# Ledger of designs, part 75: designed miniproteins, single chains

Each design is a single chain, and the fold is of that chain. pLDDT is the mean over its residues in the fold that is shown.

## One batch from the design tools (miniprotein)

Design m2598
Fold by ESMFold2-Fast:
Structure m2598 (fold): chain A 84 residues (1-84)
Amino acid sequence: METKEKIRKALQEAAEGNLDAAREAIKLVFEDKTLSPEAKKAILEAAGYALAAHRAEQQGLDPTEYRKKMEEAAKKAIELLDKE
């Protein structure tokens, strides 16, 4: 249960632009052997889109689409974590 709460917090902070939180979510997914493959995929997609949004902003591109996809993936990941 503690690991799921840490992942949830990390995904919320990643959505706010904290890239270290996105990396922490990836690390926690790797360390947790109890998560379903679907939950792992959703968490990795959320973290990946957070990194893509930051990269787009750094290049002067509109990050809005990547941020939207990140929020959708993060919401799905949290819903999957809550099912256990």
Scores: mean pLDDT 79

Design m2599
Fold by ESMFold2-Fast:
Structure m2599 (fold): chain A 79 residues (1-79)
Amino acid sequence: FRKKVTFEFDDILKLVAMAIEAVGFGIDGYPIESVSISGNTLTIVLSAETEEKLNEYTEKVIETAKKIGAKKVTVEDLD
């Protein structure tokens, strides 16, 4: 199971802060497959063995991005 979450930021410092948080999530054992930056957007791909765990991890990542100031969030299932 895989999800792609794309965040749009109006401020490069907020985007960088979220990228740092993504590294923190990986250190904490979240199944972060990739993190990529394109312009004002940050894309995180998460994978997990179960849909339930994937949804839990995805919601936590989204909540963190919203606290940092993400303007737009897009979620896409990859499986």
Scores: mean pLDDT 80

Design m2600
Fold by ESMFold2-Fast:
Structure m2600 (fold): chain A 85 residues (1-85)
Amino acid sequence: LRQQAQELFAQAQKALAAGDRKTAEALYVESARLRVEEAERNRDWLSLALIGAVLLAVSRYMDPDNAARAREIGRRALELARELE
């Protein structure tokens, strides 16, 4: 998961450099989803809370399709953080 998340993040940076913001956002959100899965498996409530909060905050500036996905992942991360702590 960690390596896959890092690769997706690197691809997102390349898409952003090429001016493809929508693709960069989608890759970033997918990277965040994998990081949430890793944090849940490690019972790392602090990482879940931080990832969830950041994802919800940045979702308001995303393309609507990507924003909806980011919000669902962010809310899930915050719920898991609450359950683990």
Scores: mean pLDDT 81

Design m2601
Fold by ESMFold2-Fast:
Structure m2601 (fold): chain A 91 residues (1-91)
Amino acid sequence: PTVTVTYTDSVTGKEVTVTADVAENSTKTIDLPPIAPLKKVTVTVSGADKPVTVTFHFDDGSTKTVTVAPNSTKEVTVPPGKRLVSVEVTA
């Protein structure tokens, strides 16, 4: 499966997209560049035949886990005052 993470940089207003290929039955971590706190992040999954689990890691050590249906898009709200550091994808 291909997983695409899209967010808007809160300082510039520019849309940023990070794409990663995740092998079936594997876990991949996508490290994000240093970014300001975000309001929303969109995750799109393509080429999957089962739901994909996505875990968001924040700079305070907290996490948020969501399940994305096959070949779908899910919007995730980032908690106020937290910075997103990495996204862990299990396909």
Scores: mean pLDDT 73

Design m2602
Fold by ESMFold2-Fast:
Structure m2602 (fold): chain A 62 residues (1-62)
Amino acid sequence: SIEELLEMLRRGASIAELRDYLRSQFPEAFAHTDQEQLDKILAALREEVSDAMVRALMEALG
């Protein structure tokens, strides 16, 4: 959920933890997702936690 990903970001979860969470939620999307690009987006979200950006990412994956 958006709320769970936001909580992970706020508690300082690693990029690997965030990626594993998204893989568990959207396994089909991971076949098409550029991991390097995703990791860059997750790094940006860790610097500034944005509900709008998290929502946009989850909509793109789901």
Scores: mean pLDDT 75

Design m2603
Fold by ESMFold2-Fast:
Structure m2603 (fold): chain A 81 residues (1-81)
Amino acid sequence: SPEVEKFVKFLESFQEFVRLVEPDEAKAKELIEKINEIKKKLEEGEISVDEAFEELIEYARKHAPWLTSFIEREVEEIKKE
């Protein structure tokens, strides 16, 4: 699916972005591990793009709320036809 491929690419870019911008190394590691978990489930067809977004945004609301608006904007762009 083109949407799955775009979302996987977003997750890959997002984990690299997190490495650059999160000053807390432990928080960066935990968020990157969550991103990789979501990416694996999405690539294996275990979850949909909408489920992957919901899991990511819920995690971000609890652990990195300053990233929520960024995630929401990027996913909105992926959903454009």
Scores: mean pLDDT 83

Design m2604
Fold by ESMFold2-Fast:
Structure m2604 (fold): chain A 56 residues (1-56)
Amino acid sequence: NMRDRADNYFRMGDRYFRIGDRYVRDGDDRNYGGYYGMGIRYFTNGMNYYNMWMNT
């Protein structure tokens, strides 16, 4: 169900942003960029699935 997937994607995005923030403090320059990118992608996909669920 797209609604459940959208909710999970939003939660995953939040988790990835938190992980990225921790890596910034740890001084790992490469990893934080990847995690922030993942967070953005999960958030965007969540919005897309949420919109599909509402339209379907």
Scores: mean pLDDT 74

Design m2605
Fold by ESMFold2-Fast:
Structure m2605 (fold): chain A 61 residues (1-61)
Amino acid sequence: LKVGDRVVAVQDAEVLAGPAKRVPKGLVGTVTEVLPDGTVRVRLDETGAEVVIPSKYLKPV
């Protein structure tokens, strides 16, 4: 994954940082930051909120 990639959650995922605690499977967003620990910051299309999620729960669209 890289900044600017469109991604979809492939399963329900726990949020590590941000206003939401979980994101449901099928939620779509755009990667805004890739972190060195294997997590990514994603801006969610539905809410506009940014959340930090482990990259393993995300697939490029």
Scores: mean pLDDT 78

Design m2606
Fold by ESMFold2-Fast:
Structure m2606 (fold): chain A 85 residues (1-85)
Amino acid sequence: MREEIEKKIEEYSRKLAEYLVAHAKELVPLLREMAAEIVAAVPAEEQARVRALLDEFIAAVEAGDAEAAAKALREAMLLLYEIES
């Protein structure tokens, strides 16, 4: 069910964003590496949109903005779920 997946994505995006913001200096280099690999793995037509959301997410983590990071992560995860569906 899409609603069940959306609720889980929202919940985990919030929890992950709070943790990542608390550990941004240590985790941002790894997040950038993972983001590049994710972008390379999606269809060419979606790469720009996925990259923009992941860049927004990482920028929010670096800025210490847990709310913005959670929002961007949720949108990126939902987009990736829809691409794979």
Scores: mean pLDDT 81

Design m2607
Fold by ESMFold2-Fast:
Structure m2607 (fold): chain A 70 residues (1-70)
Amino acid sequence: GAGREAAAKSAAQAARMAAAGDSAAGTTLHYEAFKVAETEEEKELAYKGAEMGARGDSAGAARYAQLAFE
């Protein structure tokens, strides 16, 4: 739905901002993404995406984000 599309766009923007040094944007977006997640599976995928990103696997993080908010 529209909320999931907005969350995905914000995730892409926050990822670019975090890469430029704005880690606070990533934290805010994670909270908003969690608020839009309607199922336990979506919440789990959001957490896995964040963990993969923290490990430096940007491709893995993007894949999990897409699954959670597509």
Scores: mean pLDDT 57

Design m2608
Fold by ESMFold2-Fast:
Structure m2608 (fold): chain A 95 residues (1-95)
Amino acid sequence: SFTDQVIQQLQQLQNEMLSLLDTNDINSPETRAKLNQLNQQMLDLVRKYADYQNLTPEQEQELIDLVNLAYEYLRQGQTQKAQQLFNQLIDKIRS
């Protein structure tokens, strides 16, 4: 399904973001730039999913907030909290 494809792509982006921080310093400008680029790709994907599913503005904003909060935790080096939010995002899309 389209939902399954979105989940797979989100999980790929999430894994890339986590892997980036596992191998690179979050305080590096290059690492932060790449992390921001990956976050923008996640936001674009969530918006495409919301449009395809005819989600309400409130439902779309819930997904966007989860992505942005996870990104904020990654910027702070709080990878476990970010992973929890990524799991919540996937669960929200599955439901």
Scores: mean pLDDT 89

Design m2609
Fold by ESMFold2-Fast:
Structure m2609 (fold): chain A 72 residues (1-72)
Amino acid sequence: SDSEIRQRVLDAFDQFDTDGDGTLTRSEAASAMHSLGVDGGAISRALDKYIDKDGKLTREQFIKAYELALKL
């Protein structure tokens, strides 16, 4: 089940990687998390922790943000 969840999260990342640069902007990441059924408040708090100085998340940062959002 964990591998299926991870794959679904990564599929959402790839779907919303509009720039094709292997990172998500905050807006793309929020949309990806909404597609996964995450609450908007939890999304904002989780993204604030993992977003980098350029306003972006890598695949691994996105997975960590998703895992944090489930605990919020």
Scores: mean pLDDT 82

Design m2610
Fold by ESMFold2-Fast:
Structure m2610 (fold): chain A 74 residues (1-74)
Amino acid sequence: IVGALASRGLGLLNQLDPELGERAEELMKKSGYEGSIAVADAGFTAGALLLQGKSREEAIKAGRDILDEFEKKL
């Protein structure tokens, strides 16, 4: 279940910003289960912001901030 959600989250991040998507994929490889949860959270948060009518820039920032927070806790 987590792997499927992480894959969808990764797809959303890649669609918004390929560089952010690459970073998310590396986090999943490096941090396994916890990295997968962070990537799912980042991707779905960014997607939710877009659905609320926020800008692409705001969505990218939200996703990036979630990945940054996760990396600081490693």
Scores: mean pLDDT 82

Design m2611
Fold by ESMFold2-Fast:
Structure m2611 (fold): chain A 69 residues (1-69)
Amino acid sequence: DDIARAMLLIALGVARATNTPLSPSLAVSVARDVGFDPASIQEILDTTEELGGDVEEIRKALERAIEES
């Protein structure tokens, strides 16, 4: 919850600081810890787009993880 949300924001902050998009596995991991909250999922996707990552790859990984959870 609050700790999981803080860890998500730290992961996004590190991604921005290093100019490196989250990997699909890391995006799934942090999203799962916040219970696949729609706002948090959107922040992951927005950050991926901002950093020139593959938004569709991340979206598909998140959708798959939600279905498997």
Scores: mean pLDDT 84

Design m2612
Fold by ESMFold2-Fast:
Structure m2612 (fold): chain A 88 residues (1-88)
Amino acid sequence: MLEYEKISETKSVTVTATEDGDLTLTLKVEGAEDGDLVKVTVTIKRGDETDVIEHEEIVKNGEVTVTIPGVRKGDVLTVSYTVYKVIL
């Protein structure tokens, strides 16, 4: 496993789903280089239920794309992400 150093503060955005289906997010990650790691945590609140999805993506061309499957209309999603630099 490669070691990673955190290079950004964790950023969060909250969104309420407007339709059922898969939600695709494209994140622009300033200051990151190709090969850096983005850790994304999505918290989905549906009534009294809370689901947490973790996703890892490698930066390419200053961006990452994350798909969150099975979202339902009215779900409250909190998307948090942190950028990590690969260290040796």
Scores: mean pLDDT 75

Design m2613
Fold by ESMFold2-Fast:
Structure m2613 (fold): chain A 68 residues (1-68)
Amino acid sequence: MSFEEILEKLLKMTEILVESAKANNLSKEQTLALVESMVRLEAEDAKLSEEEKKKLIEEVRRHVEQLL
């Protein structure tokens, strides 16, 4: 799976997770922690480089901030 495919997948999963977090009245900090955990697990499973992992985390955090 390419970096772009992983990023698109993670962005979609992030939107679903943020909606679920809002429905369960989770705080912004709790929501960010859950999303970061998801990104780290997916990046580790995909055996991404440290640079690619950091880029994924940054892109996903930015997306969460826009949704919250």
Scores: mean pLDDT 81

Design m2614
Fold by ESMFold2-Fast:
Structure m2614 (fold): chain A 69 residues (1-69)
Amino acid sequence: SAEMEALLEEALARVRELLERGGSSAEIKAVFDELRARLREAGYSEEEIEAALERFQREGVRLHIELSA
């Protein structure tokens, strides 16, 4: 959905900013935990949340590799 896409994009933008600033793993985990909480509050099912978090982790790993290379 458009709302899920917006929440995911916002979370990924925050991860990119943290990685560029030398942010801690705790700060990145906080973004992940916030995304989960926001998806839950928005009324998404556990299955939808799980799929969104898998996509977030996949894109976050890719971003980390790009910024570490």
Scores: mean pLDDT 81

Design m2615
Fold by ESMFold2-Fast:
Structure m2615 (fold): chain A 82 residues (1-82)
Amino acid sequence: EKLAKGASEFEKLMKELVEEASKYVAEELKKNGWSADVERQVLLDAYKKMLKKLEEENKKKPTKELEEEIEKIKEAIKQLES
């Protein structure tokens, strides 16, 4: 039960972060127009915002799931910046 509750909190956080990132991407693309360069920049900004929030949550309550997700987002940012 405690493990399931921890997973539920992580899933809720991830849903909120993905919804915020999706709204940010949609609003920025609407504001700046649709182009590959704008999409790449907006996605990079969205991932960086998500990473910052995940790192802050991990500082408050370190979990293996948060650490694994942080590493995945860092890799995605690195690939987009390359």
Scores: mean pLDDT 76

Design m2616
Fold by ESMFold2-Fast:
Structure m2616 (fold): chain A 70 residues (1-70)
Amino acid sequence: MPQEIAEKLREMARKSKDPVVSFILRQAAKLAEQGKLEGAKKALQGGAQFYESQGDLESAKLLREAAELV
């Protein structure tokens, strides 16, 4: 269910130490709750690519794993 995906994304956001990663996860959760799963996935994939380009492989991996849940 989209709501279960949204709750999982919020839990990941709560455990994240990076406020921007947390923000991306919360925005994706909001989109997932609204049934906008493609939008949520694109937001997470875009975030992952951005952090990978900055050399933050840990944040990139977290956001890629989140995108696979959607």
Scores: mean pLDDT 83

Design m2617
Fold by ESMFold2-Fast:
Parts: sequence; structure tokens; C-alpha cells
Structure m2617 (fold): chain A 82 residues (1-82)
Amino acid sequence: DEEVIEELKELARELGLPEHSISAIPATYRLLGEEATRELIELMAKIYEALKEKKYEEAKKLIEEYWKLLEEKGSEYVERQL
């Protein structure tokens, strides 16, 4: 669904994500779906905000949460296809 992909890209732009992150959204959406992609966009934005404010311990926790979410949602995707 192109409309959902464009909505997710716009969300990422509004949250200040770099273009290379935005360009990955279509692939992430096709693999993990809308909800997981939205959650990953929001976590990435929080990571960039924490890094900008030099809150490195908070950024580390958010990065760990990002990778756990990505791994968990990828696993759920495989289960749903079986």
C-alpha cells in the first residue's frame, strides 16, 4: 500500500530522521508491516534526540530496544507466514 508507505515516510521526515533511514521504510513496511515500522521510526527518532542531547546512556537503552523490536517483529513475521 503506497499510501501507507508515504504516510510512514512523512512521519519519519517530521521527526527529523535522515534520508537514508526514510529510504529504508518501504522495505521495512513490506517485511514487518505498518505497526512495527511506525514503532521503529519512533524509536529511531528518540535515539537521535537522545544523541543530540548527549544522553548517551539513554541512547544506548533505546538502541537496544530498537534491535530487540526489529528481531522480535521479524520473528513474528516468519511465524505468521507459516
Scores: mean pLDDT 78

Design m2618
Fold by ESMFold2-Fast:
Structure m2618 (fold): chain A 90 residues (1-90)
Amino acid sequence: DPARAAALRARSEALREELLRTLREIGPIRNEEDIKRAALELARRLGASEEFLEELRNMSAVEQGRFVREYLEGLQDQAVAAQLAADALA
């Protein structure tokens, strides 16, 4: 189905663009303050509740860093999956 393949390819492109945009917005991470800032900015962009933002502020730098890393890895994994699905339908 060429239409479905095209839609999946567009989805992959959108996810790759979101990954690159997110990396630009996060900027360099050099210390725990940068990790906390990146995690909170990301959560706000995703529409997180005030309750989750408060929980995230009280997390360790390791946990805040994991939140950011897992989101970025999730975007990459979804983009790859969408590309592979598009290629299978082409």
Scores: mean pLDDT 84

Design m2619
Fold by ESMFold2-Fast:
Structure m2619 (fold): chain A 96 residues (1-96)
Amino acid sequence: VLDAALQEVRETAERQAAKTTPEAAKAILDYVARAIAAARADPENLPALLTDYSAALEREMVKLARKDPASRETILKAAEEVKAAMHDASTRIAAA
């Protein structure tokens, strides 16, 4: 369950990175990689870790959207999709 849920978050991050700016793509991939590493190191705190990394990603993506208003919608949409994937993974792992 853990490996499948984390793999789905990674795959969502890779898909969303392809649809957004290079700076936003780098932020998505970096934060998701750190979230997965943290989750594997501390599975007992997984829901809190995914929530914290999701919030950190949102803050970085909002900052990037402010720097590039023309790409704002694409950046924020990518952030929302990755946050949703992290939330779904957290829910699935908590239910297992």
Scores: mean pLDDT 80

Design m2620
Fold by ESMFold2-Fast:
Structure m2620 (fold): chain A 103 residues (1-103)
Amino acid sequence: GPSLEEQQQLIVDRLNELGFDFKSVEEVVDFIRRAGKLGAEIVARVLRGQPISDEEVERAKEAAKTGKASDIEAANYLDELLGPVALVVRPILGLPKGFNYKP
């Protein structure tokens, strides 16, 4: 299957197709931490192959200017939005297990 680096780059590339300018998966994680649940929703929907509007992208970019969530909070948002799929996504993003995940 694809390497960790290939999986990380695929996530970055898919988000950049929506109008982001991420250079690495670490910048995607920082975006989720800063944008909170709105950032996590964009990442989760991209991973599910779901459409994202330009208005949703801009709203999340605005939220990212002031937010300061932790890695645990970012993991919690992804656990809530992705459910069991978060078990695969969190290691790719370098995020710990969230509090809300129940297999």
Scores: mean pLDDT 79

Design m2621
Fold by ESMFold2-Fast:
Structure m2621 (fold): chain A 69 residues (1-69)
Amino acid sequence: SGREEAARYARLGAEAAQAGDAAAAKEYNWLSFQKGSGDARRSAYAGALAAAQGDAAGAPTGNWEAFKA
């Protein structure tokens, strides 16, 4: 499903971000955002950012808003 695919891409994006591969992280996070919908899309992207930065609350808010801009 789109939700499962979005979650998969979010995880790949988080892993790429942790490895310092900004280009891959951006591409996977974008794919996650495109494949998801509503809360699933928001959760997938927020999850990727939280995983990359080790902060479940602060990091997703800041970087998700930056991604939307």
Scores: mean pLDDT 60

Design m2622
Fold by ESMFold2-Fast:
Structure m2622 (fold): chain A 65 residues (1-65)
Amino acid sequence: AALDDQVAALRSQLTAEGIAEAMKKAKELLDEGKSNREVGLEVSKTIAEHQARRDAAVAALRAAG
C-alpha cells in the first residue's frame, strides 16, 4: 500500500516536472526564432529524457521497497 502510494506520487510529480520543462524549452526555442519542426524535435527529446528519468526513479523506489 505505502509503496504503491509513493510510486503514484513520484510518477505524478516527475511527469508534471517533465511537462513543465518541455513547455519552458518550447517557449525558449520559439523566442529564439526556431521553426516549429525544430521546437518539436527538442521538445520530444526533452520529454523522452524525463520519461526515462521517471521510469528509472520508479524502478529504484520499487527495488528499495
Scores: mean pLDDT 81

Design m2623
Fold by ESMFold2-Fast:
Formats: C-alpha cells, structure tokens, sequence
Structure m2623 (fold): chain A 112 residues (1-112)
C-alpha cells in the first residue's frame, strides 16, 4: 500500500532521488522528463502532508498545463529510467520504487 512506502522510506531519501534524477535529465537535455520529476516532487510533498505556498501552487499548475500539452511516452520512459539509475547508484531502491509509483500516477492523471 502507499502507507507502507511512507513507513519504510524517509522524505529525505525520496527528495534525494528526485533531485538527482532531475539533474541527470537536465544534463541530458530531457526537459519534459525533468518537468515530470518536478511534478513528482510536489506530489510527494502533498502526500507527506505539506501545504504548498502560493508560489509553489502556481508552479505546480504551470507544470501540469505544460505536461498535458507537450509530454510523450518517451518523456515518461526517460524519467523512469533516470529514477531507476539514480536509485541503483545511490542504493535507495525503496525511495526509487516510491518515485516510480508517483510517476505512474502522474501519467494516468495526464492521460485522462
């Protein structure tokens, strides 16, 4: 369940995977995939019960709009590949698995 991931994995580990994956994707020029990771970071903060600032909410709304217009399956595949690579490199397999679940939820939301 979602709750089991929250109990097994710290927010700091999840954010470390997200930050490293975003950096790798930006270095590869994969801007849409990096935007998927940024959206996943906001979703993780919301799942952990954090309230967004007005500035964060505006950024979230812009990311969702941009992704609905421009994202492809290749962008989701690139985001997932970066998370798997970072999880393996950092030894944060549970954090990476949690991030992959969030990316899959984002894909389903955008496809609707």
Amino acid sequence: SMQAYLDATTLDQILAVLDAAEKVLLERGQTNAANIIRLAKYQVELIYGKSLTPEQQAQLDRLKDDLRKNVTQDDFDAARDAVVFIGATMGLFHAADFVLMIIDQIREEIER
Scores: mean pLDDT 83

Design m2624
Fold by ESMFold2-Fast:
Order: sequence, then C-alpha cells, then structure tokens
Structure m2624 (fold): chain A 74 residues (1-74)
Amino acid sequence: MLSDMEKTELIAEHVIEEVEKHDPELAKEMREALEKAKKEGKSPDEIQRELLRVLMRGKARNPDLPWPSNVTIP
C-alpha cells in the first residue's frame, strides 16, 4: 500500500497538473511550496495545509479557476 506521504505527493501532483492547465503561475507556486515543504521535512498533513493555502490565494486572484478534482473544500 502507498504510504501517507506517497499518497499526498500523488494527490498534490495531480492537483498541480489540473491547476497548470488553467493557471501555470499558480501551479509553479504550488510545486515550489511542495518541494520546499518536503525539504523542510514537513508531515503529510502540513504539506496538504500549505498547498491548500497556496491554492486558496490563487483562487482569490483568479475566481474563474475551477476547483481541482480530489480536493474537498473544508
């Protein structure tokens, strides 16, 4: 079975790929946030929160950005 970290990375990559089709700059910010969080040794939960924060800021700038698949609005 996939670990929680492997699942988080897989979901994050899928979400970023969907965002990239609509907002390449936001997708770049999300990739940078993911890489930084992984280098800092953040937990899967912390990585998810950080990526969600970046995504929410991006949606505030681009309200036409569709909500990515596999992400539940809290």
Scores: mean pLDDT 75

Design m2625
Fold by ESMFold2-Fast:
Structure m2625 (fold): chain A 93 residues (1-93)
Amino acid sequence: AEEEAREELRQRIRDALNEAISKFYEVLKRDGFSKEAIEKAYEEAQKLLDEKTVEILRFAKEHGLEDYAKQLIETAKKELEAFYNMLLKEREK
């Protein structure tokens, strides 16, 4: 039961990060590959991730996994930031 909740939590956070990255690509397809578009894509991706993390934290609280969820969310936010920085460097080429 608890291990199943941890697996579900890991999956939900992974799905949320994947959705945020997909939103990033959606904005770049819409607005083109410019510094301004990359910055806008990051803002929209962060907003989507933040919206998803509210529901993920509620699920985590119900299962006593709030601290674990916060660690996974922090890691996901750092991965999204690393992706943003990588795209900015690629645009400078």
Scores: mean pLDDT 86

Design m2626
Fold by ESMFold2-Fast:
Structure m2626 (fold): chain A 119 residues (1-119)
Amino acid sequence: SMERERLLVEAFLHALRAVLHAMAGDLEAAERHLALAREHLRAAGLDEAAAEARLAEWLGLAGEIVGIVERARAEGLPEEVLRERIDALLRRAGLPEEVRETALELALRYLEGPEAAVA
């Protein structure tokens, strides 16, 4: 259903925001976003074990996004290359265009620093 897809999408964005807040040193906000991700996965109809497995996958994906941004910063890669790499990763994960654009915006803010991504 559209509601289930919405909840899964919002769970991913909460997982990504949790990782970004943790990178900025805001562990309290990171924990809040993790709790919201779990709540959305459960509301989407996943049982506890399936929700934890999906959250682990989403956190891994968020970590890959952070790693791409950190490598781009270290190597001085142009924004276009960063956008292409992250979009390809998110398309492979099956995320819809609206979510990919939001994740790209967060990743580009992270390129300016951890605090910029959570401002």
Scores: mean pLDDT 85

Design m2627
Fold by ESMFold2-Fast:
Structure m2627 (fold): chain A 87 residues (1-87)
Amino acid sequence: AQRIADLERQKKIVEKYKDKLTPEELKLLSDAISVLLHVYPGELTDEELEKRALELAKEIRDMIENEGLSHTEAVERVLKKLEEEKK
């Protein structure tokens, strides 16, 4: 049940920013939302999810740009970091 609600929340945030961000930035935002929903299921308000997803998407982008990581490698790194911080 929560998974379906979380997917709808992700779509709403992505749709809100589709005209403000490039396709590459939208993909990073979508992945950041997925990571946050996986690590903090049912724990974030819509405003917290949006704000943290934008910050996380920027972190992922900075890893790709400054460290030469692939999109997948950057996403996996932030996912592991957040999972360790939650423990």
Scores: mean pLDDT 79

Design m2628
Fold by ESMFold2-Fast:
Structure m2628 (fold): chain A 62 residues (1-62)
Amino acid sequence: SDELKERLLERLGKLGVSEEVARQGIAIAESTTDEAEAAAQLRSLGLSDEAVDLILEAKRQL
């Protein structure tokens, strides 16, 4: 859902994540089928555990 993605971008922005990095993280979550692999790639972007958890929760709803 585009609405879910926009809400996730807002929440990530409040955690100090730039829009560019947040959109990259969302793209990783959408393109990666394995949750553990997605988590590893998200952490490689320098995202906090809280930001990674938010993206992975959204991934389960996408």
Scores: mean pLDDT 81

Design m2629
Fold by ESMFold2-Fast:
Structure m2629 (fold): chain A 107 residues (1-107)
Amino acid sequence: VALSLEEILERHRLREEYLSKIREALKKGREEAKKTAYELAKELIEREKMYDKTVEEVAKELLKELAISDGLKEEEINESDSIDELIEKVEKAIEEAEKYAEKQAEL
């Protein structure tokens, strides 16, 4: 995969925007997070020409990236995890990150 530095940076920023959108949707509920993950996965498949992957596979990848970005360890994510299980792990990771931030603010 030969991508220019500019293309790599653009893809990185786009991924960060997608993760942020899923995080905001999760505040409204797991159903909204799931719907948003699928919609963004479809957009990524078309944009990056990932036709070898299903929408569900790409949605799972986005949820895994989000969970890891919020402090969940890769070891805590199973490749066989369902979308619903990944959303639960993301929600838990965000809650733990918020609790940690609150404790740090009181120091």
Scores: mean pLDDT 78

Design m2630
Fold by ESMFold2-Fast:
Structure m2630 (fold): chain A 68 residues (1-68)
Amino acid sequence: SKEAYEDALLAVRVLVLNGDWAGAAQVIARIEDPEIRAKLEALAAAMQGKSEEEINALATATSRELLE
């Protein structure tokens, strides 16, 4: 559901901001929809080496895409 994707996106953002990349990967692996899982995997990869501001901007953009 959209709610499950929003919850996963929030969890991935928080875990990445805390440096818990393994935790973020585990959250993503639990997503049943392979297209949404791939999208969040790409998002996590894009967040590597980014500032907190850039990480938050990427998460916001992904959230907007899921709400369309």
Scores: mean pLDDT 80

Design m2631
Fold by ESMFold2-Fast:
Structure m2631 (fold): chain A 65 residues (1-65)
Amino acid sequence: DGEEGTALLKAAKEGSGSGDDVEAGVEKLGKFSKDKGPDAVKALAQKAFGNDGDTVTGLAVASSS
């Protein structure tokens, strides 16, 4: 589901998604952060978003709190 969250956020970034996709993606990455830890989310986000990965990681960790 970490990959599913990343796919939803990527679709939203590319203009194919909606605000609901952003919320769902952040929620899924937040759950992944709870299950695997924030370092796992950071690695996944960096793989998918490169330099934007830190921002995505921050949003996911905030969602998990």
Scores: mean pLDDT 70

Design m2632
Fold by ESMFold2-Fast:
Structure m2632 (fold): chain A 74 residues (1-74)
Amino acid sequence: SKLEEFIENFRKKALEEVRAIAEADLPKEEKEKRFQEIKEQVRIMTNSVMDKKTGDEILKELDKLREEVEKKLA
């Protein structure tokens, strides 16, 4: 459905943004702020267009991706 395509595109974009922030040459404080902004967008989407289970799964994927990228760069 169009809604499923929208949610999948949102998920992919959020993952790409998290990767870009984690890989960027930015201060830790600025990275944390930007990660929180992406998580807030997921929470807004969860309240409006997706169920809590889907939103929670996306949040876990974002946290896992961030951890994996940060470990690789350390």
Scores: mean pLDDT 83

